# Designed miniproteins, single chains, continued (6), part 5

Each design is a single chain, and the fold is of that chain. pLDDT is the mean over its residues in the fold that is shown.

## One batch from the design tools (miniprotein)

Design m20150
Fold by ESMFold2-Fast:
Structure m20150 (fold): chain A 60 residues (1-60)
Amino acid sequence: SSQQAQELLQKGREYLKQGDYDKALEYFQQALRHGRDDPELRRQGLQGIREVEEAKEKAE
């Protein structure tokens, strides 16, 4: 559901901020699964995955 997708997006962002990239990626992937019929939630989930990948590349 859209509400579950939004909660999962929030958790993904929290883990990304903590530097837990594996957990962040897991939650963003779950958000895409729950928000697959909402184009905006899907876009936010894909954006989150991209941000995780970019952060991993910048990590020392």
Scores: mean pLDDT 83

Design m20151
Fold by ESMFold2-Fast:
Structure m20151 (fold): chain A 63 residues (1-63)
Amino acid sequence: GAERVQAVLEKRGVRLSPVSAQAIVDAAKEFGADTVANQIARALGLSDEDREELRKALEEAVK
């Protein structure tokens, strides 16, 4: 769910409200989990491992 997305990003120092986490999940529903994870990873300078963790969290959240 959105709470898992929030937890992944908070581990990297990104503080999210539940509303912001849900907006990221909604973007993944529209554009795809891989696309959204790649966009966030580029914006925040995430490692390949952290990007993959975020992608998996988004895939679980969009089910």
Scores: mean pLDDT 82

Design m20152
Fold by ESMFold2-Fast:
Structure m20152 (fold): chain A 59 residues (1-59)
Amino acid sequence: GELYRAVASVPATSPDELALREGELVELLEEVDDEHWLVRSLTTGRVGLVPKSALERVE
């Protein structure tokens, strides 16, 4: 999939959300809506929703 990096630390505020550290690499799995993407962390292997505004494309 396409690779993205977290531009800032992101908290998980619900069970469906994935907490990210700044600089953490994620793989895009699905664009769920206009603001949230389903991603997999390459660091932890965990899957969850993150705001797409917190991500920048690296590959």
Scores: mean pLDDT 81

Design m20153
Fold by ESMFold2-Fast:
Structure m20153 (fold): chain A 68 residues (1-68)
Amino acid sequence: MSDEEKIEALVEKQRELLELLNQGVSHSDPRAQELGKEADELLKELSKDRELLERAINELSRVTQEMR
């Protein structure tokens, strides 16, 4: 998986998580927990490169703003 694909996958998982929470699904729901774990693992992979980590954080912030 390319670094771009990892960032895209992270953004997609964050979007899915926010959609579940907006639908009233609890943060303790297994689906929300699984998405959170997968996002954390992708973030750890990206954290090996400072520039990739900053790009990932900026994309996550953008998605969060769009969902508000």
Scores: mean pLDDT 78

Design m20154
Fold by ESMFold2-Fast:
Structure m20154 (fold): chain A 72 residues (1-72)
Amino acid sequence: MEAIDYVIANTPDPELRRDLEAARAELPTITDPTLAEHARLSLEDLARLVAGADPAAIEAERKERIAARHGR
């Protein structure tokens, strides 16, 4: 989990770090491949935000992914 490891290493927020460590342990237990992929993409979005990406661009991409899942 490259993205989650990056956020854990670079975030100054100890609460977020703790929550991400717990999430990393749970990710391999997700049996639905669609949910597992969504979780990985969400962690990549978070890693990009920590790296300085535009929050508006990330939000737009997330909305497009949600719309696609609704079968529009």
Scores: mean pLDDT 69

Design m20155
Fold by ESMFold2-Fast:
Structure m20155 (fold): chain A 69 residues (1-69)
Amino acid sequence: SMSDRISMARRMIDRMVRTARSLGMDQVARQIQRIGRNIIDAIQNGDYDSYSFYMQQMYQIGSDISRQS
């Protein structure tokens, strides 16, 4: 359901924000929160193109965090 997809996305976003904050990456944590809001909005609106675009940005950020830690 849409509710399940939103819950999963929020869990991912919260986890990434906590990881970035634990590493002292406050600017990255704020960026994750902004992109995360756009992901949730895209899910609520059924906007696949926006969802795909923001998810790609989120995966790139996750990859960059993993390389630094």
Scores: mean pLDDT 87

Design m20156
Fold by ESMFold2-Fast:
Structure m20156 (fold): chain A 59 residues (1-59)
Amino acid sequence: SKEEKLKLADELAAEGDELFAQGKYDEAVEKYKQAFEIRKEVLGEEHVDTKASAEKLQK
């Protein structure tokens, strides 16, 4: 379950990266936000992966 949630976060982040590469920044941010929320709940706010997800929310 925890591992499944983190896999979902990775997939959402990958979708965000594809949208960002296409210049669809608002849609990319929505995907990054979903990945960030999952990682924050599972790993905590101070985890390196959670912080990396937060950085992607900055434009």
Scores: mean pLDDT 80

Design m20157
Fold by ESMFold2-Fast:
Structure m20157 (fold): chain A 57 residues (1-57)
Amino acid sequence: GEMEEKRKKLLELIGEILRLIGEIIDMELSGDADPARIAALEARIRALLAQMDELLS
């Protein structure tokens, strides 16, 4: 149903956000942090958060 589709999409968005956060943390901890790559990952996280907000509206 509609709730199952919404829940699935929400979980997919959450999973993707957590994966991207993990990439940033890994880069920072390894000392291989590229500011441009981090900025790109942060921008992607913001876009996914906006999608999640729209889905929950």
Scores: mean pLDDT 86

Design m20158
Fold by ESMFold2-Fast:
Structure m20158 (fold): chain A 80 residues (1-80)
Amino acid sequence: MVSEERLEEEIEAALLAMELAVAKIMKRNGADPEELIEYLRELRARLREAIARATDPEVRAVLEELLREVEEMIRELEEE
């Protein structure tokens, strides 16, 4: 019933969510802030690309929520 393209979008969203979970684990374990910021900026770029490609509103909403969390973490880490 779901198109193959939509299934691929759902899988991509799940993988990006896992990448964010990894970033949270890195932060919890005291990873270098500069390294973590670099990782999150790359993840942010990938999320923006995924959102631009997303055709399913539900998948897009999930990606936008992930993007918001990533942007919030970057802002907190860049705070002086």
Scores: mean pLDDT 82

Design m20159
Fold by ESMFold2-Fast:
Structure m20159 (fold): chain A 57 residues (1-57)
Amino acid sequence: NEELEELSKLTGLSIETIEILREEAEKLGNGEEAAKEVSKKTGLPLEKVKEAIRKIS
C-alpha cells in the first residue's frame, strides 16, 4: 500500500506501526489513547508516536 509507505517515510515509523496506529485511532478516537496503545504494542517511546501522529494530521 503506497499510502502506508509514504506515511512510513514521513514519520520514520515502520509500515507495521502505521497500520497499528490507524487501527487504534479508529477504536479509541483520541490521539493520546491511540498513541499510548501503539507505544505499548510496538515498544516505541510515547513521544515518538505522538510526533508521528502530528506529522500525519
Scores: mean pLDDT 77

Design m20161
Fold by ESMFold2-Fast:
Structure m20161 (fold): chain A 101 residues (1-101)
Amino acid sequence: MTPEEQALRDEALQLVTKAAKEVVDIVGPDGATRAIRIALELLRKDPYPSEEEIEKALVDAGFDPETARRIAKVLAPALRKAVELFRKAGKSLEDIVPPEP
C-alpha cells in the first residue's frame, strides 16, 4: 500500500473505533458488539445502508426503538465515511495495479 492508501485506511479505522466507543456508551459492550455485527451484515448486501435501514434491523433484532435510533445515528455516517475511505484506497490501488484478468 502507498502511504496515502495507508492514511485513508487508518482514518477509516479511527472513525469506526470512535463510533464503536459511542455505541458502547449507549448500550454497553455486549449490545455494541451485537449492533455492529448487524450493521456489518447490512454492509454485505448494500455498501451504504441508510440510518433508517440500520435502525429497522436493530429493532427487528430486539433493540428498543429509541436505543436503535441513537445507535443508527452514530453507525450510519461512520460506516458510510469508512466505506468511502476504503473505496478510495481500493480505487487508487486498482488504478495503479488493475486486477489480473
Scores: mean pLDDT 73

Design m20162
Fold by ESMFold2-Fast:
Structure m20162 (fold): chain A 94 residues (1-94)
Amino acid sequence: MSEAELEAEIAVSFALMLASIMKQMAKKYEKQGLTEIAEKLKKLAEEVEKKAEEAAARAAESPEAARAAAEEARAATKEALEEMKKLDEEAKKK
């Protein structure tokens, strides 16, 4: 396994873990009656999972593809964390 392949696997794993956490938070918000916020968070989780799966598939092609996949997975994780923070702030105002 190359270092780039290992980094891609780690980045993809973090993205998938974050998507799982987002789905759990969505269930919590839904239980609180915050259905719109729950739906937005669920959709975000599905997009992160899709990007992570696509990145994992590309990472198997070459070390260069693995580096690109790791960067894409990290970018998706960063974007998802910012969106989660905004949705949590919106939930607290209700």
Scores: mean pLDDT 82

Design m20163
Fold by ESMFold2-Fast:
Structure m20163 (fold): chain A 77 residues (1-77)
Amino acid sequence: KLIEALKEAGIEARKGLTDNEVIVKVPEGMTAAEVVKKLYEAGIDALRGAKPDEVILRYDENTTDEEIEKVVEILKE
């Protein structure tokens, strides 16, 4: 669901190493640290990925549609 929403918005995303992780490519003009900060300010848990242009999002059964929409909005900028 999260990966599908990100791809629909034109954001590259793939499944992480665990079932609860999605690896997202940072938008051009932003750093991974800036993306993590914006997500944290929106109440979304995220970590810097192994690559400088990747962020790891965590999701589970408690992740709401509203949280998915906030992630997409932040990453579209």
Scores: mean pLDDT 73

Design m20164
Fold by ESMFold2-Fast:
Parts: structure tokens; C-alpha cells; sequence
Structure m20164 (fold): chain A 62 residues (1-62)
């Protein structure tokens, strides 16, 4: 099970991948995040949801 810090780093990288338009990195990081969701605690889920909100905001601006 990944730590909260690892989830934060993955979420940060996901947002940066979207900002850079790096589709390959975004797909890889999305798969990694999806793999942790079934075992994620409430704090980890909150971090992921906040990152997904940032991703949606970036995509809305394009």
C-alpha cells in the first residue's frame, strides 16, 4: 500500500503531466492512481480528488 506522501507525489506528477501535455506520462500516472483507489484511505482519496479537480480545470482552459 502506498503512503500518503507517495499518493501526493503521484497526484502532483499527474497534474504536471496534464499541464505539459505529456499524454504518455498522464496515462501511466492515471493507471498507477487507479490501482491504489480500491485500498485508498479517506486522506489519500481526498488528495486524488483534489488533483483530479485541478486536471479538470486545466482541461477546461484548453
Amino acid sequence: KPSLEEVRELSKKLVEAVRKGDKEEFEKLSDEIASILPTADDEQLKVVKEALGEVEDILEKQ
Scores: mean pLDDT 79

Design m20166
Fold by ESMFold2-Fast:
Structure m20166 (fold): chain A 61 residues (1-61)
Amino acid sequence: SEEIIKEVQKAAGLPETGKIEESDLGKPYPAGKAVFDFDGDGKIDKSDIEGMIRALEERDR
């Protein structure tokens, strides 16, 4: 949902637009947020964002 996407954007230090945009990808994780860097490259990628969305959706169940 839009609320989950905004929470993901907040957790990753991205603008809370409610939509994952291509400009959100490839940015470095802010300090303390690298726990979602699943591939270890220090960059926000689509797989990391999808993983965060799933984790937040499971929290809300």
Scores: mean pLDDT 67

Design m20167
Fold by ESMFold2-Fast:
Structure m20167 (fold): chain A 64 residues (1-64)
Amino acid sequence: MSREELEREVEASLHIMAATIYKKQGNYEEAAEHYRKAAEALRDVDPELAKELEEEAEELEKKA
């Protein structure tokens, strides 16, 4: 795995963690934004997971 791919995975993990915290607090708009950023970071390294995170963000936006 390349250094760039690892950096994107770390970035995505941080955003997923932030999204989970915001979701638990009921801050669905902030949670959705962080899931979108995680999906963007993973777009080229894990497109399947990126799609799942994007769908999660869309569902959270409907609740916000």
Scores: mean pLDDT 82

Design m20168
Fold by ESMFold2-Fast:
Parts: structure tokens; C-alpha cells; sequence
Structure m20168 (fold): chain A 57 residues (1-57)
């Protein structure tokens, strides 16, 4: 639902900010790391992909 989409977006944004501070992480690796972490937190593949696409277009 909308609340779960908002939660996934907030989580993706925080993770992207955290991992972007690591030297040598390119945009493709950043997207994959954020996606994997969202899946690990219990979000679905669809929710993770949508959040990553919105935060890291």
C-alpha cells in the first residue's frame, strides 16, 4: 500500500546516502546494494525495484 511504498522509498534513500559515502562504489553497485538491503529487510522484489528506480534513476 502507499505507506509501505513510502517506507521503502525512505529506506532506499537512507541506504543510498550511506553506501554512496563508500569509496569505489559506482552507481550500478549502489543500486544493487540498496536493492539487496531492501530485500533483506523484507520488501518484495517489486517494492525494492520501484524504490531503487525512484531514488537512483
Amino acid sequence: GPARRASALDAARALAEQFSQVPGVDRARLRELVRQMLLAQGYSEEEAEAAVAAVLP
Scores: mean pLDDT 82

Design m20169
Fold by ESMFold2-Fast:
Structure m20169 (fold): chain A 76 residues (1-76)
Amino acid sequence: EEVRKELEEKAKKTVEEYEKKAKELRKKGEESDEETKKKLLEEAKLYESIAKTAELSAEGMAHLYEAVERVVRRLE
């Protein structure tokens, strides 16, 4: 269970980091010309996708640990 907490913390930091990058890019986009705004918004979307993937991976890992625990307990 300690391993699960470490993975959750690591994923949380990764999500936070990429979400911050996406927000910064969106802010810069709002202050920029149309072409630069479009480019910055695309980059922001990429970072948002990475953050979502990291979040889903952390949730998937937690679900896997719970599923394995249930199977092991049932085999007792």
Scores: mean pLDDT 71

Design m20170
Fold by ESMFold2-Fast:
Structure m20170 (fold): chain A 67 residues (1-67)
Amino acid sequence: GPHLEDAVASVLGIPPEAVEGVVGFRIEGPAGQPTRLTVTVESEEAAERLLEAARGSPVELTVEVAP
């Protein structure tokens, strides 16, 4: 839902459109300084879009495609 997409977009500093297809996420690191984000997406196309949009983010991003 929009809450998952908004949270991921905010953490990575990217537009909400780039996080369409997000179905889950996990944040690792201190509450004020996230260092790693693992995002589960619905498709390979969503994964590629997310990785490209997050290029240059200070947060380490790992993307997983849902089975």
Scores: mean pLDDT 76

Design m20171
Fold by ESMFold2-Fast:
Formats: structure tokens, C-alpha cells, sequence
Structure m20171 (fold): chain A 65 residues (1-65)
């Protein structure tokens, strides 16, 4: 299991990356949005607890693209 401290840091990073991805998608910067979404997915892949939230965030970002 990932230490709680590392989980909190990963969650903050994941949330920041998904927020930036959504903002980029809303601006029509699809390339940046995809890169940020991939970065968020990579962070989530290191923490199994984030996987369901990552799937939801990816669906929301896809709706904006």
C-alpha cells in the first residue's frame, strides 16, 4: 500500500493536472489538454486508489475535446 503521505501528494498532483487539462480543453488547446491528461493518468497509475477518479476525470476531459 502507498504511504498516506505519498497518497495525499499524488492526489493533489492528480487534481492539479486534471484541472489544468480541463482548462486547456476549454480553451481549445487540445494538444496541451491531452498531454496533461496523460500526465494525470500516469500519476493515478502509481496509486490504485486514484484509478476510479482518473477514469471519471478522463471522461469529463473527453467531453470537452
Amino acid sequence: MVPEEDLEEARRRFEELTREAKEAAERGDNRRAVLLAVAAAIVASTVPELVPEALEAMREIEKLL
Scores: mean pLDDT 78

Design m20172
Fold by ESMFold2-Fast:
Structure m20172 (fold): chain A 80 residues (1-80)
Amino acid sequence: METLTAVIPIPGASDEAKQKAAEAARNTLLSHPAVVSATAEVLDDEIRITATVPAGHVAEGTQALVRAANAAFKAIDEAE
């Protein structure tokens, strides 16, 4: 198992938008077949996302993190 972490900077977003973004990111990660587990944590002006993938699936996990970041930004735009 490999653990991948990414940080999504979202300065100035409302708390509601941050929570929606974290939910969207987490759901996007969990929808990817290579992702075994995922978390999204709201930290001040950023969301920290973490995905666990099987060994040899780091590229797929990285792709899932990119999709999750895009989903988070979409959720913020739609909430505000």
Scores: mean pLDDT 81

Design m20173
Fold by ESMFold2-Fast:
Structure m20173 (fold): chain A 93 residues (1-93)
Amino acid sequence: MEERIEILKAQIEEAEKNKDYVKLGKAYSALGRIYLEQGDYEKAVEYYEKALEFIKKGQDKAPEVLRNLAEAYEKLGDTEKAEKYRKQAEEQS
Protein backbone atom coordinates (compact mmCIF):
# COMPACT_ATOMS: atom_id res chain seq x y z
CA MET A 1 0.00 0.00 0.00
CA GLU A 2 2.81 2.47 0.81
CA GLU A 3 4.28 2.08 -2.70
CA ARG A 4 0.87 2.80 -4.26
CA ILE A 5 0.44 5.88 -2.04
CA GLU A 6 3.87 7.20 -3.15
CA ILE A 7 2.98 6.63 -6.82
CA LEU A 8 -0.36 8.43 -6.38
CA LYS A 9 1.34 11.39 -4.65
CA ALA A 10 3.83 11.65 -7.54
CA GLN A 11 0.92 11.56 -10.02
CA ILE A 12 -0.81 14.32 -8.03
CA GLU A 13 2.29 16.58 -8.20
CA GLU A 14 2.51 16.07 -11.98
CA ALA A 15 -1.24 16.64 -12.49
CA GLU A 16 -1.11 19.82 -10.35
CA LYS A 17 1.65 21.26 -12.58
CA ASN A 18 -0.46 20.48 -15.67
CA LYS A 19 -3.78 21.57 -14.05
CA ASP A 20 -5.22 18.18 -14.99
CA TYR A 21 -8.31 18.25 -12.77
CA VAL A 22 -9.58 14.87 -14.03
CA LYS A 23 -6.34 13.13 -12.98
CA LEU A 24 -6.29 15.05 -9.68
CA GLY A 25 -9.85 13.95 -8.86
CA LYS A 26 -9.06 10.30 -9.68
CA ALA A 27 -5.76 10.24 -7.74
CA TYR A 28 -7.23 11.89 -4.63
CA SER A 29 -10.26 9.53 -4.81
CA ALA A 30 -7.86 6.55 -4.92
CA LEU A 31 -5.96 7.90 -1.87
CA GLY A 32 -9.25 8.43 -0.01
CA ARG A 33 -10.28 4.84 -0.70
CA ILE A 34 -6.91 3.43 0.45
CA TYR A 35 -7.17 5.27 3.78
CA LEU A 36 -10.86 4.36 4.20
CA GLU A 37 -9.95 0.66 3.70
CA GLN A 38 -7.10 1.03 6.25
CA GLY A 39 -9.51 2.56 8.81
CA ASP A 40 -7.75 5.94 8.74
CA TYR A 41 -10.97 7.92 8.50
CA GLU A 42 -9.37 11.35 9.08
CA LYS A 43 -7.05 10.93 6.06
CA ALA A 44 -9.88 9.37 4.04
CA VAL A 45 -11.97 12.52 4.65
CA GLU A 46 -9.01 14.79 3.78
CA TYR A 47 -8.31 13.11 0.44
CA TYR A 48 -11.97 12.61 -0.56
CA GLU A 49 -12.67 16.33 0.09
CA LYS A 50 -9.72 17.21 -2.17
CA ALA A 51 -11.08 14.77 -4.78
CA LEU A 52 -14.50 16.49 -4.72
CA GLU A 53 -12.84 19.91 -5.14
CA PHE A 54 -11.10 18.81 -8.35
CA ILE A 55 -14.08 16.77 -9.62
CA LYS A 56 -16.18 19.95 -9.27
CA LYS A 57 -13.51 22.00 -11.12
CA GLY A 58 -13.64 19.39 -13.92
CA GLN A 59 -17.44 19.81 -14.03
CA ASP A 60 -17.95 16.11 -13.22
CA LYS A 61 -20.14 14.09 -10.82
CA ALA A 62 -18.94 11.56 -8.23
CA PRO A 63 -21.85 10.16 -6.16
CA GLU A 64 -19.67 7.20 -5.07
CA VAL A 65 -17.00 9.57 -3.68
CA LEU A 66 -19.75 11.46 -1.82
CA ARG A 67 -21.10 8.19 -0.32
CA ASN A 68 -17.60 7.12 0.76
CA LEU A 69 -16.98 10.56 2.31
CA ALA A 70 -20.30 10.23 4.20
CA GLU A 71 -19.18 6.80 5.49
CA ALA A 72 -15.84 8.24 6.67
CA TYR A 73 -17.57 11.11 8.50
CA GLU A 74 -20.02 8.66 10.11
CA LYS A 75 -17.06 6.56 11.34
CA LEU A 76 -15.56 9.76 12.84
CA GLY A 77 -18.88 10.46 14.64
CA ASP A 78 -19.72 13.52 12.51
CA THR A 79 -23.30 12.48 11.75
CA GLU A 80 -24.30 15.96 10.47
CA LYS A 81 -21.61 15.98 7.74
CA ALA A 82 -22.30 12.30 6.97
CA GLU A 83 -25.98 13.13 6.33
CA LYS A 84 -25.05 16.19 4.22
CA TYR A 85 -22.78 14.21 1.88
CA ARG A 86 -25.19 11.24 1.70
CA LYS A 87 -27.94 13.64 0.56
CA GLN A 88 -25.59 15.19 -2.05
CA ALA A 89 -24.80 11.68 -3.36
CA GLU A 90 -28.55 10.96 -3.77
CA GLU A 91 -28.99 14.25 -5.68
CA GLN A 92 -26.20 13.23 -8.12
CA SER A 93 -27.55 9.69 -8.60
Scores: mean pLDDT 83

Design m20174
Fold by ESMFold2-Fast:
Structure m20174 (fold): chain A 61 residues (1-61)
Amino acid sequence: SMKEELAKEISKKTGLSVKQAMGIIELGEQLGPELAAQYAKLNLGLSDEQAEIVKEILEKL
């Protein structure tokens, strides 16, 4: 599925697990890409650059 492909891309670019990436995708669908990326930065230890990458991937939803 498209969500699995996006989750694998997030996992590859951030070092997060696919399960964590799937959780971020679900947040992106509910709260939007920016808030989901901010959540990942604050709670999963992503850098500013990694959070921006996550936001860009989530904008494909």
Scores: mean pLDDT 86

Design m20175
Fold by ESMFold2-Fast:
Structure m20175 (fold): chain A 56 residues (1-56)
Amino acid sequence: SDTVFRVIHHDLKTEYGLSDEQAEEIARELMKKMEETGEPPTHEDVIELLKKLGIL
């Protein structure tokens, strides 16, 4: 959903200090995982994606 995507994007920018482009990429991956698992994303999911993309 657009609203959920925007909330996740905003939280990634404010909580993790990501750029707009980084936050969009991570938010898309988190949304995809939520659609596959039916579970909300965790802090660990964010950290793993940041490591995978070489941001962290």
Scores: mean pLDDT 80

Design m20176
Fold by ESMFold2-Fast:
Structure m20176 (fold): chain A 106 residues (1-106)
Amino acid sequence: KGLELLLAGDYEGAIKEFEKEAEELKEKDPVKAGEWLFLLGNAYLKLGKYEEAIKYYEEAIKLLEGKDDLLVAAALWNRARAYRKLGKFEEAEKLFEQARQLLDKA
């Protein structure tokens, strides 16, 4: 369903379907919901929608924290990249450091 929309070039439709899947899974499977939110963040990052990307990475981190350190580190790293694109270099550096510390522990 969502992948078919993506292949057809309907990025907005694909994103909305992925958002729906994440929301449906939030209580039943928070880890899987966090994975979908991470993918949504990546999609928005690629589209240059940096504020939306940050939002979805933040939501993914909340669901994945303590459950998947590698994916949390990846979300922190990509959230930092989005902040850097917005010119928020101090916030980006803080997030890059948090990602490095988490990977050093993992």
Scores: mean pLDDT 82

Design m20177
Fold by ESMFold2-Fast:
Structure m20177 (fold): chain A 66 residues (1-66)
Amino acid sequence: MSEEQKEEIKEYLMEKYGLSEELAEKLVELAEKERFDGVGALLMTRGGLSAEQAEEAVEYMKKVME
């Protein structure tokens, strides 16, 4: 994953869902390792997102990473 893709995902997560920079960085790290199960779980448990919001966020991250 490029530096630009990482920054785009971090900005999206922080702006849209109000996530901390630390949490956004951890989510990017898991996504880079293709651990999307972990991304979804972390979004719901630490990010406070609903299952639907977590699915939307994961889908966005996958599109940016393509």
Scores: mean pLDDT 83

Design m20178
Fold by ESMFold2-Fast:
Order: sequence, then structure tokens, then C-alpha cells
Structure m20178 (fold): chain A 84 residues (1-84)
Amino acid sequence: MEEIKEKVEKILKETPGVVDYKIGAGDFIMVVATLRAASLEEGRRLAEEIAKKIEKEFPDYKVSAALVAFEGDEATVLLLIEKK
């Protein structure tokens, strides 16, 4: 789990548009990320792109992405990373 957390953190740091993030790890990994997006739709698209990048790195894991808030030009998204 910690190794996966480190790789997820690296993906978030290397993704343009990620403003901030918080990662919790245990039996699953939960990410709350703030993304720069001009619209709610763009924020959703960026969240899905991040989810796909994580799934490519960890094919034995599933990633669920949900947009939980949108304010100004920032989208708050929740990513849930679970072993299949």
C-alpha cells in the first residue's frame, strides 16, 4: 500500500492542473485533490484522466473518480483506489 501511495503521489505531482492533494492509505487509498478547471465538465475530465493514469500503473487496482465540489476555477475530486 505505501509503495502504491508513493506512485500515486508522484502522478499527482507530475499532472498539470493539480493544485493540492491529500492522500489517506489503509486497506484502500483515498485521494482528495483540488484541480484547476475552467468548468465542472473540465474538472470531471481531468479527474478521469488521472484515474486512467493510475489504473495503467496499477492494473490490479480499480480507480473510482467523483467530483464533489466546484468553486471558482477549482474542482475538488475524490479518487478511491481499491484492489480488484
Scores: mean pLDDT 81

Design m20179
Fold by ESMFold2-Fast:
Structure m20179 (fold): chain A 61 residues (1-61)
Amino acid sequence: SKVEELEREMDRLGEEISRLVARYNEALAKGDTEAVARTTAEIDELITRFGRLGDELEALK
């Protein structure tokens, strides 16, 4: 179903966000300001996409 497809997409994005958060924390620990900025931007983009999928999912319920 469309609901199950959206839930799977959100699960995948959640995994991607978790991996980026781990990389962000590693960059912070190393003082790598370039990597911190890069991972912050990537996390923000994925969170925005996750929110859009969540809105679409709620509209279907």
Scores: mean pLDDT 86

Design m20180
Fold by ESMFold2-Fast:
Structure m20180 (fold): chain A 89 residues (1-89)
Amino acid sequence: ANEEADKAAVEAGEKAYREALAAGKSEKEAKLIGYQAALETLEEKAKELDVDEKLFEAMKLGLKAYIAEAEGKLEEAEELRKKAAELVA
């Protein structure tokens, strides 16, 4: 179940990233848009699929960390990654 949610999120994020670049957005902005699309898709799929809650929360926190990093919020990104790692330890 988690594999299906993760695959859908990755595909949505990559598509949004490519479309943003094609629209003339910066690399940084395109990455942010891609990670946000991946997060939204992951949350939608979690509602449809029987996903492992801890792994789902870890994946969600990882995407939020990428978003924070893309926005220049390095301390927030580090804290989010730490929380994600603790959930799967």
Scores: mean pLDDT 79

Design m20181
Fold by ESMFold2-Fast:
Structure m20181 (fold): chain A 76 residues (1-76)
Amino acid sequence: SMEEELEEVKKKLAEIYRRVARLIAESEDKEYALRLAEEFQKRVGELLKDYYAGKISVEEFIEKLEELLEEFERRV
C-alpha cells in the first residue's frame, strides 16, 4: 500500500539523517561538514519531489538516497 511505502521512506530517511548527524558530529571541520549537509538536504529534497510526483519508484528512491549518503561519507 502507499501507506506502507511512505512508512518505508520515512524510516530510511530517519536512518540516513541519523548517520549524517553522526558524521557532522565526528568531523574536524564542522563548517565544511554543515555545507556538505546543506547540499545533501537539497538533493534529497529533489529526490523526494520526484518520488511524490511518481517519476521514480520507492526502490529507485532508496537506491539513489543510499548513493547520496555514500557520496557524503566520502567527502566529509
Scores: mean pLDDT 85

Design m20182
Fold by ESMFold2-Fast:
Parts: C-alpha cells; structure tokens; sequence
Structure m20182 (fold): chain A 78 residues (1-78)
C-alpha cells in the first residue's frame, strides 16, 4: 500500500521537472524529466506484471508519464 503511494509521489517529479523546463527553457531539466519518466514507466510495468497495481491506476500513471515525456521532447525542439 505505502510503496504504491511512494510511486504516485515519485511520478510527480518528471511533471515538476518538465514544468520548470517549460518555464526556463532549460534543456537539461527536460532531459532529466525524460530519463526519470522512462525509469518510472519501467517500474510501473513491473508492478503491473506482478499484479501489484490496479489496471486503472496503471493506465492513469502511464498516460501522465508519457505526456511528461512528450512535453519534455517539445522543450528539446526549442
């Protein structure tokens, strides 16, 4: 239960990084957001395989992390 709450909190970090990257134009923050989001997506997939997360929560977090990656990629385009 608690480890899942920690994952939810950690999933906010790529979003926070991309929001700051969008505000500042800092490409390093955008790169960090992409890296962290990809790591969290891998962890999320593992939890789903192990039936440790509901399908609804899995899809929600996956969508949020994929959107963070897309937003960060737009920062990298200038």
Amino acid sequence: GESLKELIEESKKPIELVEEAEKTGDKKLAEEAIKLAKELLKLLDELYKNRAISPELYEKLKKELEEAIKRAEEVLKK
Scores: mean pLDDT 84

Design m20183
Fold by ESMFold2-Fast:
Structure m20183 (fold): chain A 72 residues (1-72)
Amino acid sequence: GGGMEYVEQKVEEIKKLLEESLKSENREKLIKEAEKLFEELVELLKRTAPPEEVEKVKKEFEEAKKKAEKEA
């Protein structure tokens, strides 16, 4: 198993939190939790992955977050 499998799982967890925030009264709490997990993932990736993978994860998170915020 590669480190990318772990990253893929973490990205999926973050996306699920953002998707749940769209239908939740606790939207702000879920978004903050997703942001915290994303920051932890990015710090890990800076030490273990190429810059291109870090940028890819950042873009995926920003798109998911913007979608969650715009549908509010």
Scores: mean pLDDT 75

Design m20184
Fold by ESMFold2-Fast:
Structure m20184 (fold): chain A 57 residues (1-57)
Amino acid sequence: SVRERNLEVARVVGRALRVIGDALQRALEKDPSNKELLERELERGSREAKEILREFE
């Protein structure tokens, strides 16, 4: 059903977000001086994701 497909997609996106979180933690533990750069990249990616969502409203 469409609902089951939507739940599966939501789970995949949720997993991807956790992987991103883990990668950020490892990067910051290795070199905290990159925090500002990582914040800018996250803001950029978030804006692009919101633009995609807006297209399907």
Scores: mean pLDDT 78

Design m20185
Fold by ESMFold2-Fast:
Structure m20185 (fold): chain A 62 residues (1-62)
Amino acid sequence: MPLLAEVTEDVKAVRPDELTLKKGDKVLVHGRDGGPFVRAESLTTGEKGLVPEAALRYLGEV
């Protein structure tokens, strides 16, 4: 099941496959992409992309 997580700091996309997120946004984490990134979906915008796992606080399964 995907994990619900909260964004702990503003995140700016550097590459086209990365998400731009604001502190306090909620995301669904679908899995790891390898290395420091996870595959996530923004609940604010509905966009999917890569997010640094270090910028997330996991809240639980949904």
Scores: mean pLDDT 81

Design m20186
Fold by ESMFold2-Fast:
Order: structure tokens, then sequence, then C-alpha cells
Structure m20186 (fold): chain A 62 residues (1-62)
């Protein structure tokens, strides 16, 4: 399902962060993968914010 694919992307983002990757790059990659899945803007924003919150990071949106 779409939810399972979103969870896979979130898990990968957390793994990348724990591996020492740059937080901004991790969040950008997650957003890009969600776009490739055809997730809506609302689902992308929600998932990225959830990842950032799990990592203790702020999410800056214009």
Amino acid sequence: SMEEKIEEIKKKAIEDYKAGKDPASVLQRAATELLKLGASDEEIVKAVREIAKELGLPVTEP
C-alpha cells in the first residue's frame, strides 16, 4: 500500500541520518522519493515533518 511505501521511505531516512548523513539531504531525499511514489503534497509534508520530528530537527517551509 501507499502507507507501507511511505513507512519504508521514513525508515530509510532515519537509517541514513544514523549513518551520519546531512539532515537536510536526508529530508530532501525522502521528499523526492515520496514525489516519485505519487504521494500528494499533504502526504509529503506530513511524512517529512514526521521524519524531522523523529530526528529532533526543525522543518523550515517558506
Scores: mean pLDDT 78

Design m20187
Fold by ESMFold2-Fast:
Structure m20187 (fold): chain A 66 residues (1-66)
Amino acid sequence: MMEELEKKIEELNEKLKELEKLPDTEENRKKILEVGIEAGLLGIELGVEKVIEENKRRREARLAAL
């Protein structure tokens, strides 16, 4: 499933590029922030999945809370 996470991160990064081309409005800033947070969380999840696949309990939940 790491391949799917990498693809999603790439898609979100492409969306960020497109959003940054739009006028700098409050609504567009919210969308950029939301997509950026989502991409960041997926990046953390990818890292967690690599290390914590065998230990997918309380530790991964704490890392995801960051």
Scores: mean pLDDT 71

Design m20188
Fold by ESMFold2-Fast:
Structure m20188 (fold): chain A 76 residues (1-76)
Amino acid sequence: TKDKIKELGRKAATYGLKGDYEKTKEYMEKLVELAPPEGKEKTKEYGEKGVEYTKKGDWEKSSLYVGEATRAALEG
């Protein structure tokens, strides 16, 4: 489970770097689904910010929030 969460976070980050916000959103949504109940809300909030900044082309903030979403998903 944790390895799958890390893989989804890595894929989201990769597509974020390419500015592909649709795929970043897809992988962030999958990450929220796998997150433990206590981590789901934070994973969703950070994931949504990661997608937003990917759409804006802000790679630094996109990477930061995708990373935070992945860490929140690993909390359980």
Scores: mean pLDDT 81

